# Designs tried in a protein design run: designed miniproteins, single chains, continued (3). Part 7

Each design is a single chain, and the fold is of that chain. pLDDT is the mean over its residues in the fold that is shown.

## One batch from the design tools (miniprotein)

Design m8210
Fold by ESMFold2-Fast:
Structure m8210 (fold): chain A 68 residues (1-68)
Amino acid sequence: TRIAIPARHVVGAAVLATLLKKEPEVESAEVEAFGIDRAVVYVTFKSKEAAERKRKELAAQGIEARFV
């Protein structure tokens, strides 16, 4: 299961992707950059439940992740 996480800066997106790759429930994380002020981190999880839990954690921090 895959989610898209919006980021306001490419460096922040790269740090987030690196941290997420270390999580046991994450298969992959990729950054797509749209300049320096906009990026998306695509994260593939081993289970839908892990993706749903991560989405809720991000929502609590004000980050709106979406399933893709």
Scores: mean pLDDT 79

Design m8211
Fold by ESMFold2-Fast:
Structure m8211 (fold): chain A 59 residues (1-59)
Amino acid sequence: MSATINAARNAVMDYLSSLKGKVDVSTLREKLEAVLSGFDLSDEDREAIINTFVNLAES
């Protein structure tokens, strides 16, 4: 993975780890969009990150 992808994933993971309770999928997607907008990511990488963390939040 590029440094950008790794940094983006870590930023999202840190954000999710700071949450104290369940977050609805709509709010989560909005937050992930905001975090990822700061990174130069391909559509595939953005989709993969969003899907990964949405799945984690649902679990």
Scores: mean pLDDT 74

Design m8212
Fold by ESMFold2-Fast:
Structure m8212 (fold): chain A 57 residues (1-57)
Amino acid sequence: DPRVEALAKEYGLTPAQAEGLRTLAEQLGLDVAVQYAQKELGLSREQATALIRRLLE
């Protein structure tokens, strides 16, 4: 997905990491995906929330 790849590049992630976050958010919700991104990917809460919202658009 070119949009997921573009978002991954913007936030300093691999496309696979961005796809994983999108799937996690779709299955378990925004809050779980934000917590995962902070702990495992080193994103701030603000960066994680913004990225995940854009992945779900």
Scores: mean pLDDT 84

Design m8213
Fold by ESMFold2-Fast:
Structure m8213 (fold): chain A 67 residues (1-67)
Amino acid sequence: AAADRIRKAADTIVAQAEKLGMPEQAERVRKAADEAIRLLESGEEPDYALARFTAAVTPVVKALAKA
């Protein structure tokens, strides 16, 4: 469930970044999602993985809002 939520959120933000012509922001989100999913696969708590993903994508979301 947590991995699917991370993938869905990442796909949404990536699509937004690509539409705004910000491929670097899209790449940051992809890496953040991959890292969070790796944490889940290594046995980390879902809340921790979600918090790490959120922290990583917050600057991206702010950048997209300014575009």
Scores: mean pLDDT 82

Design m8214
Fold by ESMFold2-Fast:
Structure m8214 (fold): chain A 81 residues (1-81)
Amino acid sequence: SEMEEAIEILKKEFEKYIKYVEDIIKNGSKEELKKKIEEIEQSIKRLREQYEKSTDPEMKKVLEEIIKELEKLRKKLEEKI
């Protein structure tokens, strides 16, 4: 289904994003870390809005998992500053 394809794409894109952010945590400047925290906060806000609007249980589950992982990344970035 189109929803299943959307979920698979979202998961793949998110895995790439995690690796990108982890590289910034290891090698980034304080300014890059701060900017990434702000971007992640905006992403969490948008994903929470998508979660509230979603009626599909599988999509909600994926969104919740992504939000939790973004919150973990934000914490790691904040600890590095």
Scores: mean pLDDT 85

Design m8215
Fold by ESMFold2-Fast:
Structure m8215 (fold): chain A 84 residues (1-84)
Amino acid sequence: MKALLSVLVKTKPGSAERVAKKLEEVFRSTPGTLDVTVIVDGDTVTIQAVFDSLEAAREAAKKIEELIKSDPEVLSYTIRITPL
């Protein structure tokens, strides 16, 4: 069963592009990533990624959340997984 991972991150001014690049690297290292869209709009990063399995999406979400929680420039975030 495929899955969609949706990530929304609000950063401090000037940090969105750096955070987006750091998070995008997670998908390159996660087997089962089928498609990734990253949008930076001002201080907001929106990521939508499609995975070939719910397990792959969960592993990516875990890595993304750990990177977000360790970044002092992140103000708020939302992560959700939707089975497809």
Scores: mean pLDDT 84

Design m8216
Fold by ESMFold2-Fast:
Structure m8216 (fold): chain A 93 residues (1-93)
Amino acid sequence: SALEEAVREIERLVERGLISEETAERLKEELSKVKDEKVLAAMAELLRHYPNPPPASEIAKKLGVSKKTVYRAEYLIYTEIGMEEIRRGVEKL
């Protein structure tokens, strides 16, 4: 399922040191709230290519979804990753 694929990609990002375990758990919680399989598929694709995903138009064509669906997935993922960067910045002050 797209949910299982997205979870595996999150775990790979932790293994690669690109996100923290805390951010991974927050992303998994957000995934559990998403009921739209198209949004979940877009989230999995974005996570697979993080930090350099292809353009939203290319992901939309590949998955057969609207660009709006990809933008929704970007919002959900990058909100949590951006919050980690803010937390790390505060810890350095």
Scores: mean pLDDT 82

Design m8217
Fold by ESMFold2-Fast:
Structure m8217 (fold): chain A 75 residues (1-75)
Amino acid sequence: SMEKFKKFQEAAKEAAEEAKKDPSVPESDKKMFEKLGNIKKEDFGPITELAVASLYAGSKGTPFESLAKRVLEAL
């Protein structure tokens, strides 16, 4: 739904800004957070879900796991 997309976009944008300010987050992961924060409604679906799941899996045990989890929970 449009409401779900807007909530996801808000959560992803917030996580991207936090990741951008955190020097412990790898550059590749910062770019992924930024990409997710700028995702368009037409791309909101299985491809986005896979990207978020991959980001979260790679974040496990890192300082930014909580940021990736917030984006995952907003799906």
Scores: mean pLDDT 81

Design m8218
Fold by ESMFold2-Fast:
Structure m8218 (fold): chain A 112 residues (1-112)
Amino acid sequence: MLTREELKAAVESIGDTLLGAADELIARSTDPETQARLRELKARFEEVRKRVLEAIDNGDLPAVIQALDEMIELARELKEIARREGAPQSVLDTIDNAILALEELRRELRER
C-alpha cells in the first residue's frame, strides 16, 4: 500500500493538474456560460480534493475511494467540456493522463 504521504502527494499533484487544465480552458473560452461552468467545476474539484485529503488523514479508506470516484467523474466532465470547446489535443491528453492516474490510485487502494 502507498504511504499516507505518498498518497496525499499524488492526489495533490493530480488535483493541481486538473485545476490547471480548467484554468487553461477558462482562459481560452470566449463563452460566458462555458467560463461559469468551468469555474463551478474548478470549485467542485477543490472541494472533492479537500475531502480526499481529509479522508486520507482520518484513515477512512471507503471515504477516500468514494471521493476519488467523485474526482474521476469531475475529470470526465472537464474532458467533455474541453472536447466540446475544441481544446488542443495536449489539453485532452493532460486530462486523460490525470484520469488514468486517479483510476490507478483507486485500483491500488482497493487491491492492497
Scores: mean pLDDT 86

Design m8219
Fold by ESMFold2-Fast:
Structure m8219 (fold): chain A 87 residues (1-87)
Amino acid sequence: DEELAKRHAERLRRLAEEVKTASPMEADILGALAIIELTLLAKYSKNPELAKVARDYAGRVSTAANAGDPQALADALEEGARELEKL
């Protein structure tokens, strides 16, 4: 399960880097992909700590994506990755 958390953290870090150079449309798509990934991880994870982090950051990423600020979206993704790496 630590390995699963690490893989998802690496994915969120890659999405954060892509968002920093993305157009507004690409950033919207990348944010949507992150929300889907985190929502599924929260729903299907048998680790309650991992499910909690995934649920919290699905909400934070969604808020940042709706704000239309790519930097806020990248920051939310990077913070989510850091929290997953602690598991």
Scores: mean pLDDT 83

Design m8220
Fold by ESMFold2-Fast:
Structure m8220 (fold): chain A 93 residues (1-93)
Amino acid sequence: MTEEELRKALEEADPNGDFTLDGDSFRKLLEALGFKLTNEELQKIYEELDKDGSGFITFEELAKALGLDVDPENITEEDRIRILKALAEKLKK
């Protein structure tokens, strides 16, 4: 998966750059990355990532779940691309 594909997926899921993903945005992100998930599979992944029950997944929470080190006060576009790349690899067979 290319950085251009990851960047486009980010722009579609988080067009405002607010660094938070609700359930619909997270689903769109995964679909843009090429993953076809059932509502049950998506819910299971969401519950694993949204540990505090806020109803939103932050890029910091995604990074922590994937074992990536990021600065929570300064999450760059490059950090977001790295997080998505790691997420895509984890979801592959």
Scores: mean pLDDT 71

Design m8221
Fold by ESMFold2-Fast:
Formats: C-alpha cells, sequence, structure tokens
Structure m8221 (fold): chain A 97 residues (1-97)
C-alpha cells in the first residue's frame, strides 16, 4: 500500500534525523521537522507522556533550526491531531473484540 510505503519512509527519516542529531550534526529545518515528527509519533503511541514537556521540546528544536514561523499554536495543533489519532486507534482495537 502507498500509505505503508510513506509510513516506512517517514520512520526511516525520523530515525536518521535522531541519529544524526545525537552524533552532533547541525540542526537544519529538515532535521528539526523529522525530530518533531518523532516526538509526535512517540506521544501518539503513549498519550500519558507529559504533553507540555513534548511541546517545549518541539518548540526548542524549531527555534534552534531558525524555523521562527512555527508557533506554539501550530505545535499544540500537531499534538491535538496525535491525540485524535490515538483515540481512534484505541476505539478500533476495542471494536475488534
Amino acid sequence: SEDEERRRELERRIAEAVAALAAGAPLTPELARAAALGLILRYQEDTSLDKEAIKEEMLAIFRQAGADEVTEEDVEAMLEDAEKVAEMKKKEEEEKL
């Protein structure tokens, strides 16, 4: 499926970006987006994580990369979308039994 291929591509880019940042690579806007996506996916899998801490980490990443156009509202919307996806997945799992 095209969606599965796109998901695998995103997962690879996120893993590569996280590894590059850990190795001391300079924080570019592209790496910042990939790292932020990694945080969003982590929160989507476990919504019991501290939302405020994740929001602050995402904002810090974007600020360091010079992506000043990314607002706190943008980050909040991304996390709210992750919460909605997590809730839908939870309902689907309950429906299967």
Scores: mean pLDDT 74

Design m8222
Fold by ESMFold2-Fast:
Structure m8222 (fold): chain A 126 residues (1-126)
Amino acid sequence: SGLQKVAQYQANKIATTEEGSTRDLLQMSQQSTDPQVKQQLDQVAQIEQDTTDKLKQLSKNKSSPSDVISVINDHRQRIQDQIQQMQTNLPPSPQVQKLLHFLQVQIDTIDSQINTIKNGVDSMDS
């Protein structure tokens, strides 16, 4: 079906984006001199990897746009929880501020991905 093709295409596209984010986060972890920031970077990289794995499964199997939206909404919540944890537990530093900015950009990216999937579904209406 057209909806299945949209779901599989978007799942694969988002998984590729998340693979890039995982790579960037692991590189930032290697460059960080703050052990607490390193731990947070590694935790976020794991969140990105978990989401990538779920999206790859959706891209290879029969899936719906709502299945993809569910996975990326869960991802959004996990990133939001990570932002809150960092703001509560870490002192303000340039490394913390840089990671918080990166995570805020990730939330904006996820919101754009949700809108893209919804618009793809809506474009199938006559």
Scores: mean pLDDT 86

Design m8223
Fold by ESMFold2-Fast:
Formats: sequence, C-alpha cells, structure tokens
Structure m8223 (fold): chain A 102 residues (1-102)
Amino acid sequence: SPEILALARELVEAILAMQSTAQIPAVYALLRRLAAALQASPDPRLQELGRLLLAFLDGAQQLPDKEVAFQLTLLNLASVLLASKDPELQAMGERLEELVLS
C-alpha cells in the first residue's frame, strides 16, 4: 500500500530526526495514523497488525514512565513493520530496532 509505506517512512524519519522528548506527542499522532491506515488495508494481516498497534498505543500512553513507554512503543512499531512481510517496511523495522536497542 503506497499510503502505508508513505506513513511508515514519515514516521521512521520523524523518529530518527528526534532531538527532544517534546516531539513524542507528534510521533504518537503519526503512530495512530499508521494504525488507522493498516486497519483500512484490504489485507487481513495488516488489519490485525493495525489493531495490535492501536491497542499497544492506548496501553503505553497510560504508563507513568513516559520515556519507557516511548521506548516500548518504538520496539512494538519495529515488530509490526517486521511482521508486515513488505521488504521496505521490514528494512524500516530493522533500522528502528537497531536505534532502540543501541
């Protein structure tokens, strides 16, 4: 899906360009847009990944430690991208996993 790929690129580049925790709300907004786009996909696998991503986001935003919540959210995003079976999304997921685990 061109829309999913474009949103994933925008999201990954926003994460890589982050200089401050003040940018976390903007990243969460992009994550929710990606979850919605995944759920709107005709692919049942992508629909399920979108549902799982949204459920994770709702849980993570309730955590008191916002930095830990954000790190877990990025790991979950990497897992979603890797599970997509799209080579470009998988490459983005690998880049995010390396960043978060560094």
Scores: mean pLDDT 84

Design m8224
Fold by ESMFold2-Fast:
Structure m8224 (fold): chain A 83 residues (1-83)
Amino acid sequence: SDLEKALEAARRAAELSTDPQLAEGILGVTEKAVKAIKEGNLQEAARYTTALGLLSVEAEIRGDTEAAKAMREAIRYLKKAAE
Protein backbone atom coordinates (compact mmCIF):
# COMPACT_ATOMS: atom_id res chain seq x y z
CA SER A 1 0.00 0.00 0.00
CA ASP A 2 1.02 3.66 -0.32
CA LEU A 3 1.15 3.94 3.49
CA GLU A 4 3.54 0.95 3.70
CA LYS A 5 5.73 2.59 1.01
CA ALA A 6 5.69 5.87 2.97
CA LEU A 7 6.83 4.08 6.16
CA GLU A 8 9.52 2.18 4.21
CA ALA A 9 10.84 5.45 2.71
CA ALA A 10 10.77 7.13 6.16
CA ARG A 11 12.69 4.21 7.72
CA ARG A 12 15.24 4.51 4.87
CA ALA A 13 15.53 8.27 5.51
CA ALA A 14 16.10 7.66 9.25
CA GLU A 15 18.85 5.08 8.46
CA LEU A 16 20.54 7.55 6.07
CA SER A 17 20.35 10.43 8.57
CA THR A 18 23.56 11.30 10.44
CA ASP A 19 21.54 12.93 13.28
CA PRO A 20 19.71 10.58 15.73
CA GLN A 21 17.29 13.38 16.72
CA LEU A 22 16.40 14.00 13.06
CA ALA A 23 15.97 10.22 12.53
CA GLU A 24 13.53 10.06 15.50
CA GLY A 25 11.62 13.09 14.16
CA ILE A 26 11.31 11.57 10.67
CA LEU A 27 9.85 8.32 12.06
CA GLY A 28 7.57 9.95 14.64
CA VAL A 29 6.11 12.51 12.23
CA THR A 30 5.59 9.89 9.47
CA GLU A 31 3.87 7.47 11.90
CA LYS A 32 1.52 10.28 13.04
CA ALA A 33 0.74 11.17 9.39
CA VAL A 34 -0.02 7.49 8.64
CA LYS A 35 -2.29 7.25 11.71
CA ALA A 36 -4.14 10.44 10.68
CA ILE A 37 -4.72 9.11 7.13
CA LYS A 38 -5.99 5.75 8.50
CA GLU A 39 -8.41 7.64 10.79
CA GLY A 40 -9.62 9.86 7.91
CA ASN A 41 -8.27 12.98 9.64
CA LEU A 42 -6.97 14.70 6.51
CA GLN A 43 -6.31 18.01 8.33
CA GLU A 44 -3.93 16.28 10.80
CA ALA A 45 -2.43 14.25 7.92
CA ALA A 46 -1.67 17.51 6.05
CA ARG A 47 -0.08 19.04 9.19
CA TYR A 48 2.25 16.05 9.75
CA THR A 49 3.07 15.76 6.03
CA THR A 50 4.02 19.48 6.08
CA ALA A 51 6.16 18.90 9.21
CA LEU A 52 7.99 16.07 7.38
CA GLY A 53 8.53 18.51 4.47
CA LEU A 54 10.18 21.00 6.84
CA LEU A 55 12.43 18.23 8.23
CA SER A 56 13.43 17.33 4.64
CA VAL A 57 14.54 20.97 4.05
CA GLU A 58 16.54 20.84 7.32
CA ALA A 59 18.19 17.56 6.21
CA GLU A 60 19.13 19.11 2.82
CA ILE A 61 20.64 22.20 4.53
CA ARG A 62 22.71 19.89 6.79
CA GLY A 63 24.02 18.02 3.73
CA ASP A 64 21.97 14.84 4.38
CA THR A 65 20.90 14.90 0.71
CA GLU A 66 20.07 11.16 0.44
CA ALA A 67 17.97 11.29 3.65
CA ALA A 68 16.13 14.36 2.25
CA LYS A 69 15.41 12.47 -1.02
CA ALA A 70 13.98 9.49 0.91
CA MET A 71 11.83 11.88 3.01
CA ARG A 72 10.44 13.45 -0.20
CA GLU A 73 9.56 9.92 -1.41
CA ALA A 74 7.71 9.29 1.90
CA ILE A 75 5.83 12.61 1.45
CA ARG A 76 4.82 11.62 -2.11
CA TYR A 77 3.32 8.33 -0.86
CA LEU A 78 1.56 10.05 2.10
CA LYS A 79 -0.07 12.52 -0.33
CA LYS A 80 -1.11 9.69 -2.68
CA ALA A 81 -2.61 7.70 0.24
CA ALA A 82 -4.59 10.81 1.37
CA GLU A 83 -6.23 11.14 -2.10
Scores: mean pLDDT 87

Design m8225
Fold by ESMFold2-Fast:
Structure m8225 (fold): chain A 72 residues (1-72)
Amino acid sequence: SLAERLAEAYLEHPRRGESLLASLYTAGNIFKVAGDEELAQQLLEQVREAAERVRRERPDRAPLSDAELAEL
C-alpha cells in the first residue's frame, strides 16, 4: 500500500520520506479545497496511516502533529 511504502521510506530515508509525506499532505488539502473530496480523502488517509505507523515504530519521529492528524 502507499501508506506502507511512505512509512518505510520515512524510516529508511527520513529526509526523502518527510518531503514525500509533506507533499502528499499538501496535495490532499489542495484537492479538498478544489472540491475533489474523494481523491483528497484517499490521499489524506494514506498520509495518516503512514504517519501513525512511523510514530509507532519510531516514537522519536512524528512527521505530523496530533493537531495535523486530527484535521485529516
Scores: mean pLDDT 72

Design m8226
Fold by ESMFold2-Fast:
Parts: structure tokens; C-alpha cells; sequence
Structure m8226 (fold): chain A 85 residues (1-85)
């Protein structure tokens, strides 16, 4: 059997986190009408400068404000997490 202590510390990281990122990218792409990659969301989750750059890019491509894109991203992430968790 797998080591339960290792599973407890990392159980949500490799598979569940990737599923949330993938679904968030899909939901956000559909909401904005702009392609959003899981790679960009993963980078944005770990680097605030990358997050800002992503929001600015999506705002320019969608014709929305950065605030509107941020609200849609938060909604998409919450919906993705609810579907996976």
C-alpha cells in the first residue's frame, strides 16, 4: 500500500490541483471567448507578476477590464474546485 504520511502531505497536489487548473482554464476560456492554457494558470498561481500579466493579456483579448477578468477567473476557479472536490 502507498505510504499514508506521504499521501497526507501531497495527496491534493499532483492530480487534483492539475484537474482544477485544467477545468479553470476551460471555464475561463468559455466565459471570455479567449484561449486560456492550464500552463498560464499554473504560472499565475505561483508568481504574482505572471498572474498580473495573464489578467492584462486576457483583458486586452476579451475587451473586458482587468477587474472583470479577475472576477471571472475567481468564479471559474470556484466552479472547477466544486466539480473536482
Amino acid sequence: MPVYSAEVTESLTPEIEEEIIERTARLLSEALGVEVSPEELRAASRDPDAARALLERLAKESGLSVEEVHALLVRAAAEAAAEVL
Scores: mean pLDDT 74

Design m8227
Fold by ESMFold2-Fast:
Structure m8227 (fold): chain A 62 residues (1-62)
Amino acid sequence: SLDPYLKLLESSDIDTVLEALRKMAEIDPSFARGLLEYLISSLPEDDPRLPELRALLEEMKA
């Protein structure tokens, strides 16, 4: 189930968010990638989490 990992995306800790997205990608890679793209598009351009989220997205595409 993806539900426990969706809860972790609400964390203020970027490492927890990245781990949750990686675990979701193991279950459903297409959903996890789409969700990550959505998160990147929904955050302000100056959000300090954006560089790490973008790096994870590129990792998932490789």
Scores: mean pLDDT 79

Design m8228
Fold by ESMFold2-Fast:
Structure m8228 (fold): chain A 68 residues (1-68)
Amino acid sequence: SLAEEIAEAIRNGDFDRAGEKLQEAVLSGEITAEGGVEASRAIVQALNEGDLEKAAEAGREALERHRT
């Protein structure tokens, strides 16, 4: 799934890939604009804690909640 692809990119430290996938999902309408903002905030907050796995999980959960 898209949420899992973004989560895997975050786990691998590939933030460019994660951002690209998230942008594409919002632009295509797979994820709402509000969902994209929430996912970005959740990921950034968890990354500030230094835990890639937690950041990946936070992003995945936010994206699943806002899936169209």
Scores: mean pLDDT 78

Design m8229
Fold by ESMFold2-Fast:
Structure m8229 (fold): chain A 81 residues (1-81)
Amino acid sequence: SNAALVAATRAVARAAGLSPEQMRILDLSLELLEARAAGAPQEEIDKLEQELLKLAKEHPAAAQAADAVLQAAAAEIQALA
């Protein structure tokens, strides 16, 4: 479930010792994932996508680190299934 992925992602992020910028990008990525899963209005999804893109452009290394954590958490959930 998305809630399980969010919880797992935050646990992996805590263990990895992410920076504040990495955590901000990660939190936005999770918020976008939850908005899409909930069927939020396209305008809300577009706003979150634009905000995430802007933040990733400003902090590309942080965006890469956040993506790696998301992938690791997804792999842990997949291994549990």
Scores: mean pLDDT 78

Design m8230
Fold by ESMFold2-Fast:
Structure m8230 (fold): chain A 67 residues (1-67)
Amino acid sequence: SREEELKRIKEALATVKEKVATASEREREILIDVTAEVLKVSKETVRKAVEGEISLDEAAEIALERR
C-alpha cells in the first residue's frame, strides 16, 4: 500500500510539473498551493520538486513522512 501511495504521489507531482512548465506565474503559484493542500505537504516541497531542486521520488518520500 505504501508503494501504491508513493506511485500515486509521484504521478501527481509529475503531472503538476508538466502543467507548471506552460503556466503563467500566477497559475504556477495556484497549482503549487492546490497540490500542497491535496497531498498534505509543504508548498516548499512541491515547489522544489516542480523546479527540479529535488527528485520526484524524494518529494514523494517526504509526502509519505509521519504527519
Scores: mean pLDDT 79

Design m8231
Fold by ESMFold2-Fast:
Structure m8231 (fold): chain A 100 residues (1-100)
Amino acid sequence: MMEEVLKVAEEFREKALKMMKKFEAPEELIEKFEKKVNEAIEKIKNEKLSPREAFDKLKEILNEAASELIALKPEKAEEVREELFKILDETEAKVREIEA
């Protein structure tokens, strides 16, 4: 279970970083996001968070980063939200598979 949760977290991180680079997020925002995700992964490992708790933490971090990106690039808000929901839906589907 833990190895599967960590794999899902890493795939989430890769998809989120690809989204941020696609929409030309500032390096400062990317670095802040990576720091928060790394801290969340360490918390998942150290506190033995459930797949759902891990997902909720990652979702919070990505929603915050996406909100900051939308504030900086309001003309891209619709496309950013579409990519955000896609990443969250794909990640939640993998979490459901681990819980089954």
Scores: mean pLDDT 85

Design m8232
Fold by ESMFold2-Fast:
Structure m8232 (fold): chain A 72 residues (1-72)
Amino acid sequence: YTFTPEEIADLKAGAEGTLEKLREAVKNKAPKSVIANLSTAARLQIVALNIAGDTETAEKFLKRLKEIEKEA
């Protein structure tokens, strides 16, 4: 399976959106289940970005995810 440039762009936008939602959930003291679900979704999207070959974006997003999780 090979990702198209459009698929990679959509995946990147999706991962970015999930990280934004996770950051907001942590700041708003959302239930632990909500934070856990968003964190899991972000991790899966980051893994998919790495598989797609956008390793630079995957690395940046993983660092952001770890920073957000540290605040939770």
Scores: mean pLDDT 83

Design m8233
Fold by ESMFold2-Fast:
Structure m8233 (fold): chain A 63 residues (1-63)
Amino acid sequence: GPSKESLERLGKAISAAANEEVRDLAVLALTNGKLSDEDVDEVVEALEAGDFDKAIEILKEAI
């Protein structure tokens, strides 16, 4: 699974985005152990850019 630093960064980005689908998909991807540090980086960048569709796509591929 991702590092503690990546998880903290992801959690902050999800909180700032305030998007329930993103949050729920991130929990599923983390629970399944398929989300890498690189996946977290891409999700965080998408969320910070306001591209929630891209973040959702990456998370669904990691499930």
Scores: mean pLDDT 83

Design m8234
Fold by ESMFold2-Fast:
Structure m8234 (fold): chain A 82 residues (1-82)
Amino acid sequence: MDSEITTALLIIEFAIAMKHKDAEGMARVARRALEVAPNLTPEEKRTLLDAVRKGYDFAESLGDTEAAEELRKVAEELEKLI
């Protein structure tokens, strides 16, 4: 199913950004997740929300305040769509 593939690819991109300590990359992937969220199931949205929240904690640990704030905003908007 297309939405399952989309969700899986976003999770993989998120994991790659985290591995490289790329907080800006995590924020970029999170923004793409929000853009496609209307086409996803509630379970897929929740999976992405959990990943974005983990990314927020990681961005904060890196001291990247700008990326952390973007991740926080994306998490809030994803929560509203579930």
Scores: mean pLDDT 85

Design m8235
Fold by ESMFold2-Fast:
Structure m8235 (fold): chain A 87 residues (1-87)
Amino acid sequence: SLADQALARIEAIRARYRAGELSVEEALEQIEMITGILLVEAGRMDLLKEFAERFREIRRRYEEGELSPEEALEEAVRLAREMIEKV
C-alpha cells in the first residue's frame, strides 16, 4: 500500500540520519514531505491539518533548544507513523 511505502521511506530516513548521511533538518523535511504527500493522496485533509500543526510544534521546540536533534527526529517519526496509521 502507499501507507506501507511511506512508513518504509520514513524508517530509511531515520537509518540514513543515524548513519550520518542526512542532517536533522534534511531528515525532518523529508519526513514532513512524505507524510504530507500521503495524506493529500489519501484525501485526509483533516489529518493533514493536524499533522501540520503538530509537526510545526516539534520544529519550534527543536529551534528553541527544547529538543535535541535526536529527540526532534524521534518525535517527528512517531507523529508521522501515527498519522499514516490512521489512513
Scores: mean pLDDT 91

Design m8236
Fold by ESMFold2-Fast:
Structure m8236 (fold): chain A 104 residues (1-104)
Amino acid sequence: EEPALSEAEIRAAAEAMAFVSAFMAAARGVPEEKIRAVAEESGDEAVVRAAEEGIEAAKNLSPERQEALIAEIQARSRAAPPAERARAALLLELRERLRKATEE
């Protein structure tokens, strides 16, 4: 029903992916410098900033909350339709979920 993603939607999805991936890596104990290096390979400053925000989000949560959120992310990712738009929407929702989890 919906056409291909716009350039803005593709960029937003890439930033959301960087945030969520960096959060999961940081929560699992991957060194921050390694997470940043992977984000820097994109050549996109917004992707690097999103990854740094994801790392910070992980640091603001207890290990128990990190584990619960990782389980939620993995479950929702497995249940997601393969359609590009649906997966982009899920990434944006997961980023917002993680942001809200670090704030009251």
Scores: mean pLDDT 84

Design m8237
Fold by ESMFold2-Fast:
Structure m8237 (fold): chain A 63 residues (1-63)
Amino acid sequence: GQALVLLEQLRAAQSPEQVRAIAQQLLGLAQVDKSRNALQKLLDQQADKGSILVVADQIVKEE
């Protein structure tokens, strides 16, 4: 689905700005409150790409 395409774009992202933009799109696609809340917290904390990828992968699996 669209979440998988965004996950692949997130893996390819080279800048913090690209990572944040893609993560915000994934936030909008999240179907499960726990995963949505986890991603929102990571964005609020300016977490690294690796931490965001873990939650993004979970959102893709929940789609």
Scores: mean pLDDT 85

Design m8238
Fold by ESMFold2-Fast:
Structure m8238 (fold): chain A 109 residues (1-109)
Amino acid sequence: MLEEEEKLIEEKVPKLKEKYKELKEELLKKGMPEEEAEKKAKKEAMIEAARELLPKIIEYVKEEVEKGKITLDEAIDELEELLKKAEEEFKPVYQELIEEVKKVKEELE
C-alpha cells in the first residue's frame, strides 16, 4: 500500500526523486548515518510531494462535489479521520489540506 502511494506521488509530482537525493546529500553532509539519512530524506521528500499535490487534490474534490458524488463536509470528515490515523510527520500535510478544502467551502457557500 505505501509503495503504491509513493509510486503515485512520483508520477504526479515532478522532481520527487531529485528532492529525495538532495535531502539525502544534505543529511549525509551533516554527519547523519546513511540508513538514517535515507529514511529521513524519503519521509521529507514524501511530505513535500504531498504538499505539491494539494492543489490537484483540491481540484479533484471540487470536481467530485460538482458531480454530486461527495459533499465538501464529507471530504473534510474523511481527511480528519486520515489525520487521526496519520504518522506525526504527515499530520501537518493533512491539516493544510483540510484548511484548503474549508476555504473552498467558504468560497462556494
Scores: mean pLDDT 70

Design m8239
Fold by ESMFold2-Fast:
Structure m8239 (fold): chain A 87 residues (1-87)
Amino acid sequence: SAGDELLAVLEELAARLSGPLRVEVEWILREARQHLPSYSPEELRRFIESVAALLRDKAAALAETDPAAARELEEGARRIEQIARSM
């Protein structure tokens, strides 16, 4: 399911990050796990899109100070956007 694909991307992303940024992605993962069972397909798409947007915003904020982390966040966002488009 799209929800399972989202969780897999977030788990992989958290494993590739470290420190406070990893903790933030793990928090997003926990929130996703909690909310997924209550969403309609339309609400799920909107949630997936909001997660992708959040990761893009974080990547932009880190582009100069941590370009490696910014690249990982951009790739995660791209994968999540593809999940939303496939719904």
Scores: mean pLDDT 88

Design m8240
Fold by ESMFold2-Fast:
Structure m8240 (fold): chain A 60 residues (1-60)
Amino acid sequence: SLDDILSQTFSLLDQLQALGVISQEEADQYRATAERLKAQGRGDSLQALRDNLQQILQRA
């Protein structure tokens, strides 16, 4: 579901912020973008964001 993808996206952002890979400001901007994509029903874009963040975390 879009709620599950959003939750996973937020979890990835929290992990990236904790590792210092992204700033709090960047994390907040990504959270706002993810919320907007969910509100607009843009599941493909939200999933792409999640997948990109997951790839970054795996390389961190």
Scores: mean pLDDT 88

Design m8241
Fold by ESMFold2-Fast:
Order: C-alpha cells, then structure tokens, then sequence
Structure m8241 (fold): chain A 94 residues (1-94)
C-alpha cells in the first residue's frame, strides 16, 4: 500500500534525524532558517506537524507529507523524533 510505504519512509527519516542530528540548538536553528519556517511554525507542536504529514500521505500528497515530516523533525528533540517515528510505523502497520 503506497500510504503504508510513505509512512514507513517518513518514520525512517525521523529516526535518521534522531540518530545523526546534533542536539545543538544552533544546528536546529540553522535547519529551521534554511527551511523558511516562520516563528509561528517554530512554536508549533512537532506532533501537529507529524499529524499533517500523515494526513497528506493518506491523501497521496507525498511531497507535502515529506515536507511536514522534515519540519516536525526540525522542531522536535531527538526523543520526540524517535517517539514520532514509532507512532508513524504503528500507523503504517494498521
């Protein structure tokens, strides 16, 4: 199922960021600036961004799903990234 494959891919991306992204706040700030996130988006709960990624994946809008997953990763801590990845994998297996 294309949606299940997309959700697994988004989970793998979140896990990659959790394992390889420095916990340095300056690195996180540079990523957010590069992605053009607004202060409002920076204040957004990573879970809300991940929910948007799942919704877009279910609609077949995989490019938007990927964009929102990366945004969620950028604002999330490594622990939050791991938690979100596990949640997405569980959704893919439903």
Amino acid sequence: DDVARALETLADILLYYAEHQPEDPEHRQRVLQHMGLTPEELATDPEELAEKAVEYARQGKFELALDYAIRAAAVASPEEQRRLAERLRRLARR
Scores: mean pLDDT 71

Design m8242
Fold by ESMFold2-Fast:
Structure m8242 (fold): chain A 78 residues (1-78)
Amino acid sequence: MEKLEEALKEGEEKATARVPEVEPYATQARDDAIALAGTPGDVLEILTRYAQQAAREIGEEAGKALVDAAMEAIGKYS
C-alpha cells in the first residue's frame, strides 16, 4: 500500500508538469496535508483550498491541474 506522502508527491509532480507555475501551491498543499490532515476529507479540503488560490492567481487551468492531480493521488492511497 502506498503512503499518503508518496501519493501526494506524485500529485505535486503531475500538476507541476502540466502547469509549472503551480509548483509553490502544490508543494505547500502537500506539506500542509501531511502536517495537518487526520482524514482523507482533511487532505481534500487543504488541497482544494490551494487549488482555488492557484485558480485565482494563475488561472482556471492551474486550479484544475491541482484538483485533478489531488483526486488521483487520494484515490491511490485510499
Scores: mean pLDDT 76

Design m8243
Fold by ESMFold2-Fast:
Structure m8243 (fold): chain A 74 residues (1-74)
Amino acid sequence: MPTREEVVLEAAGTITVAGVEFMLSKNLLTPSQIREEIAILEEIKAELEKLLGKDHPTVKRVDAVIAQLKKALA
């Protein structure tokens, strides 16, 4: 069962990811900003994996957004 801390961190991660997805969908991010967001999201993913595990939906969503940002740089 999720702890109180897990619920709060899952909510924070979801809000952060939704904001990045919105900005990317509207072409509001420059290549420099995309690189900075990748670095930030990789740190967030590492902390969420430690707390929630690699198979958690929030961790998978963060990983998917990182992949989308990396494709935008190609």
Scores: mean pLDDT 74

Design m8244
Fold by ESMFold2-Fast:
Structure m8244 (fold): chain A 59 residues (1-59)
Amino acid sequence: SEADYAKRVAQLDARLAELDKRLEEIRKKSGNTEIVDKMRQMLREAAERERERLAKELG
């Protein structure tokens, strides 16, 4: 259902915001910007695939 889709997407977005916040903390502590930037790119790609999966399953 559309309501279930919206709920799952909101949960995904909240999870991604928390992970991004943790990656920023790691970057500040480790100084390893390149690895963190690559992890952020992978998270964006994974989130895009997950939204497609949710749309297929719940749309």
Scores: mean pLDDT 80

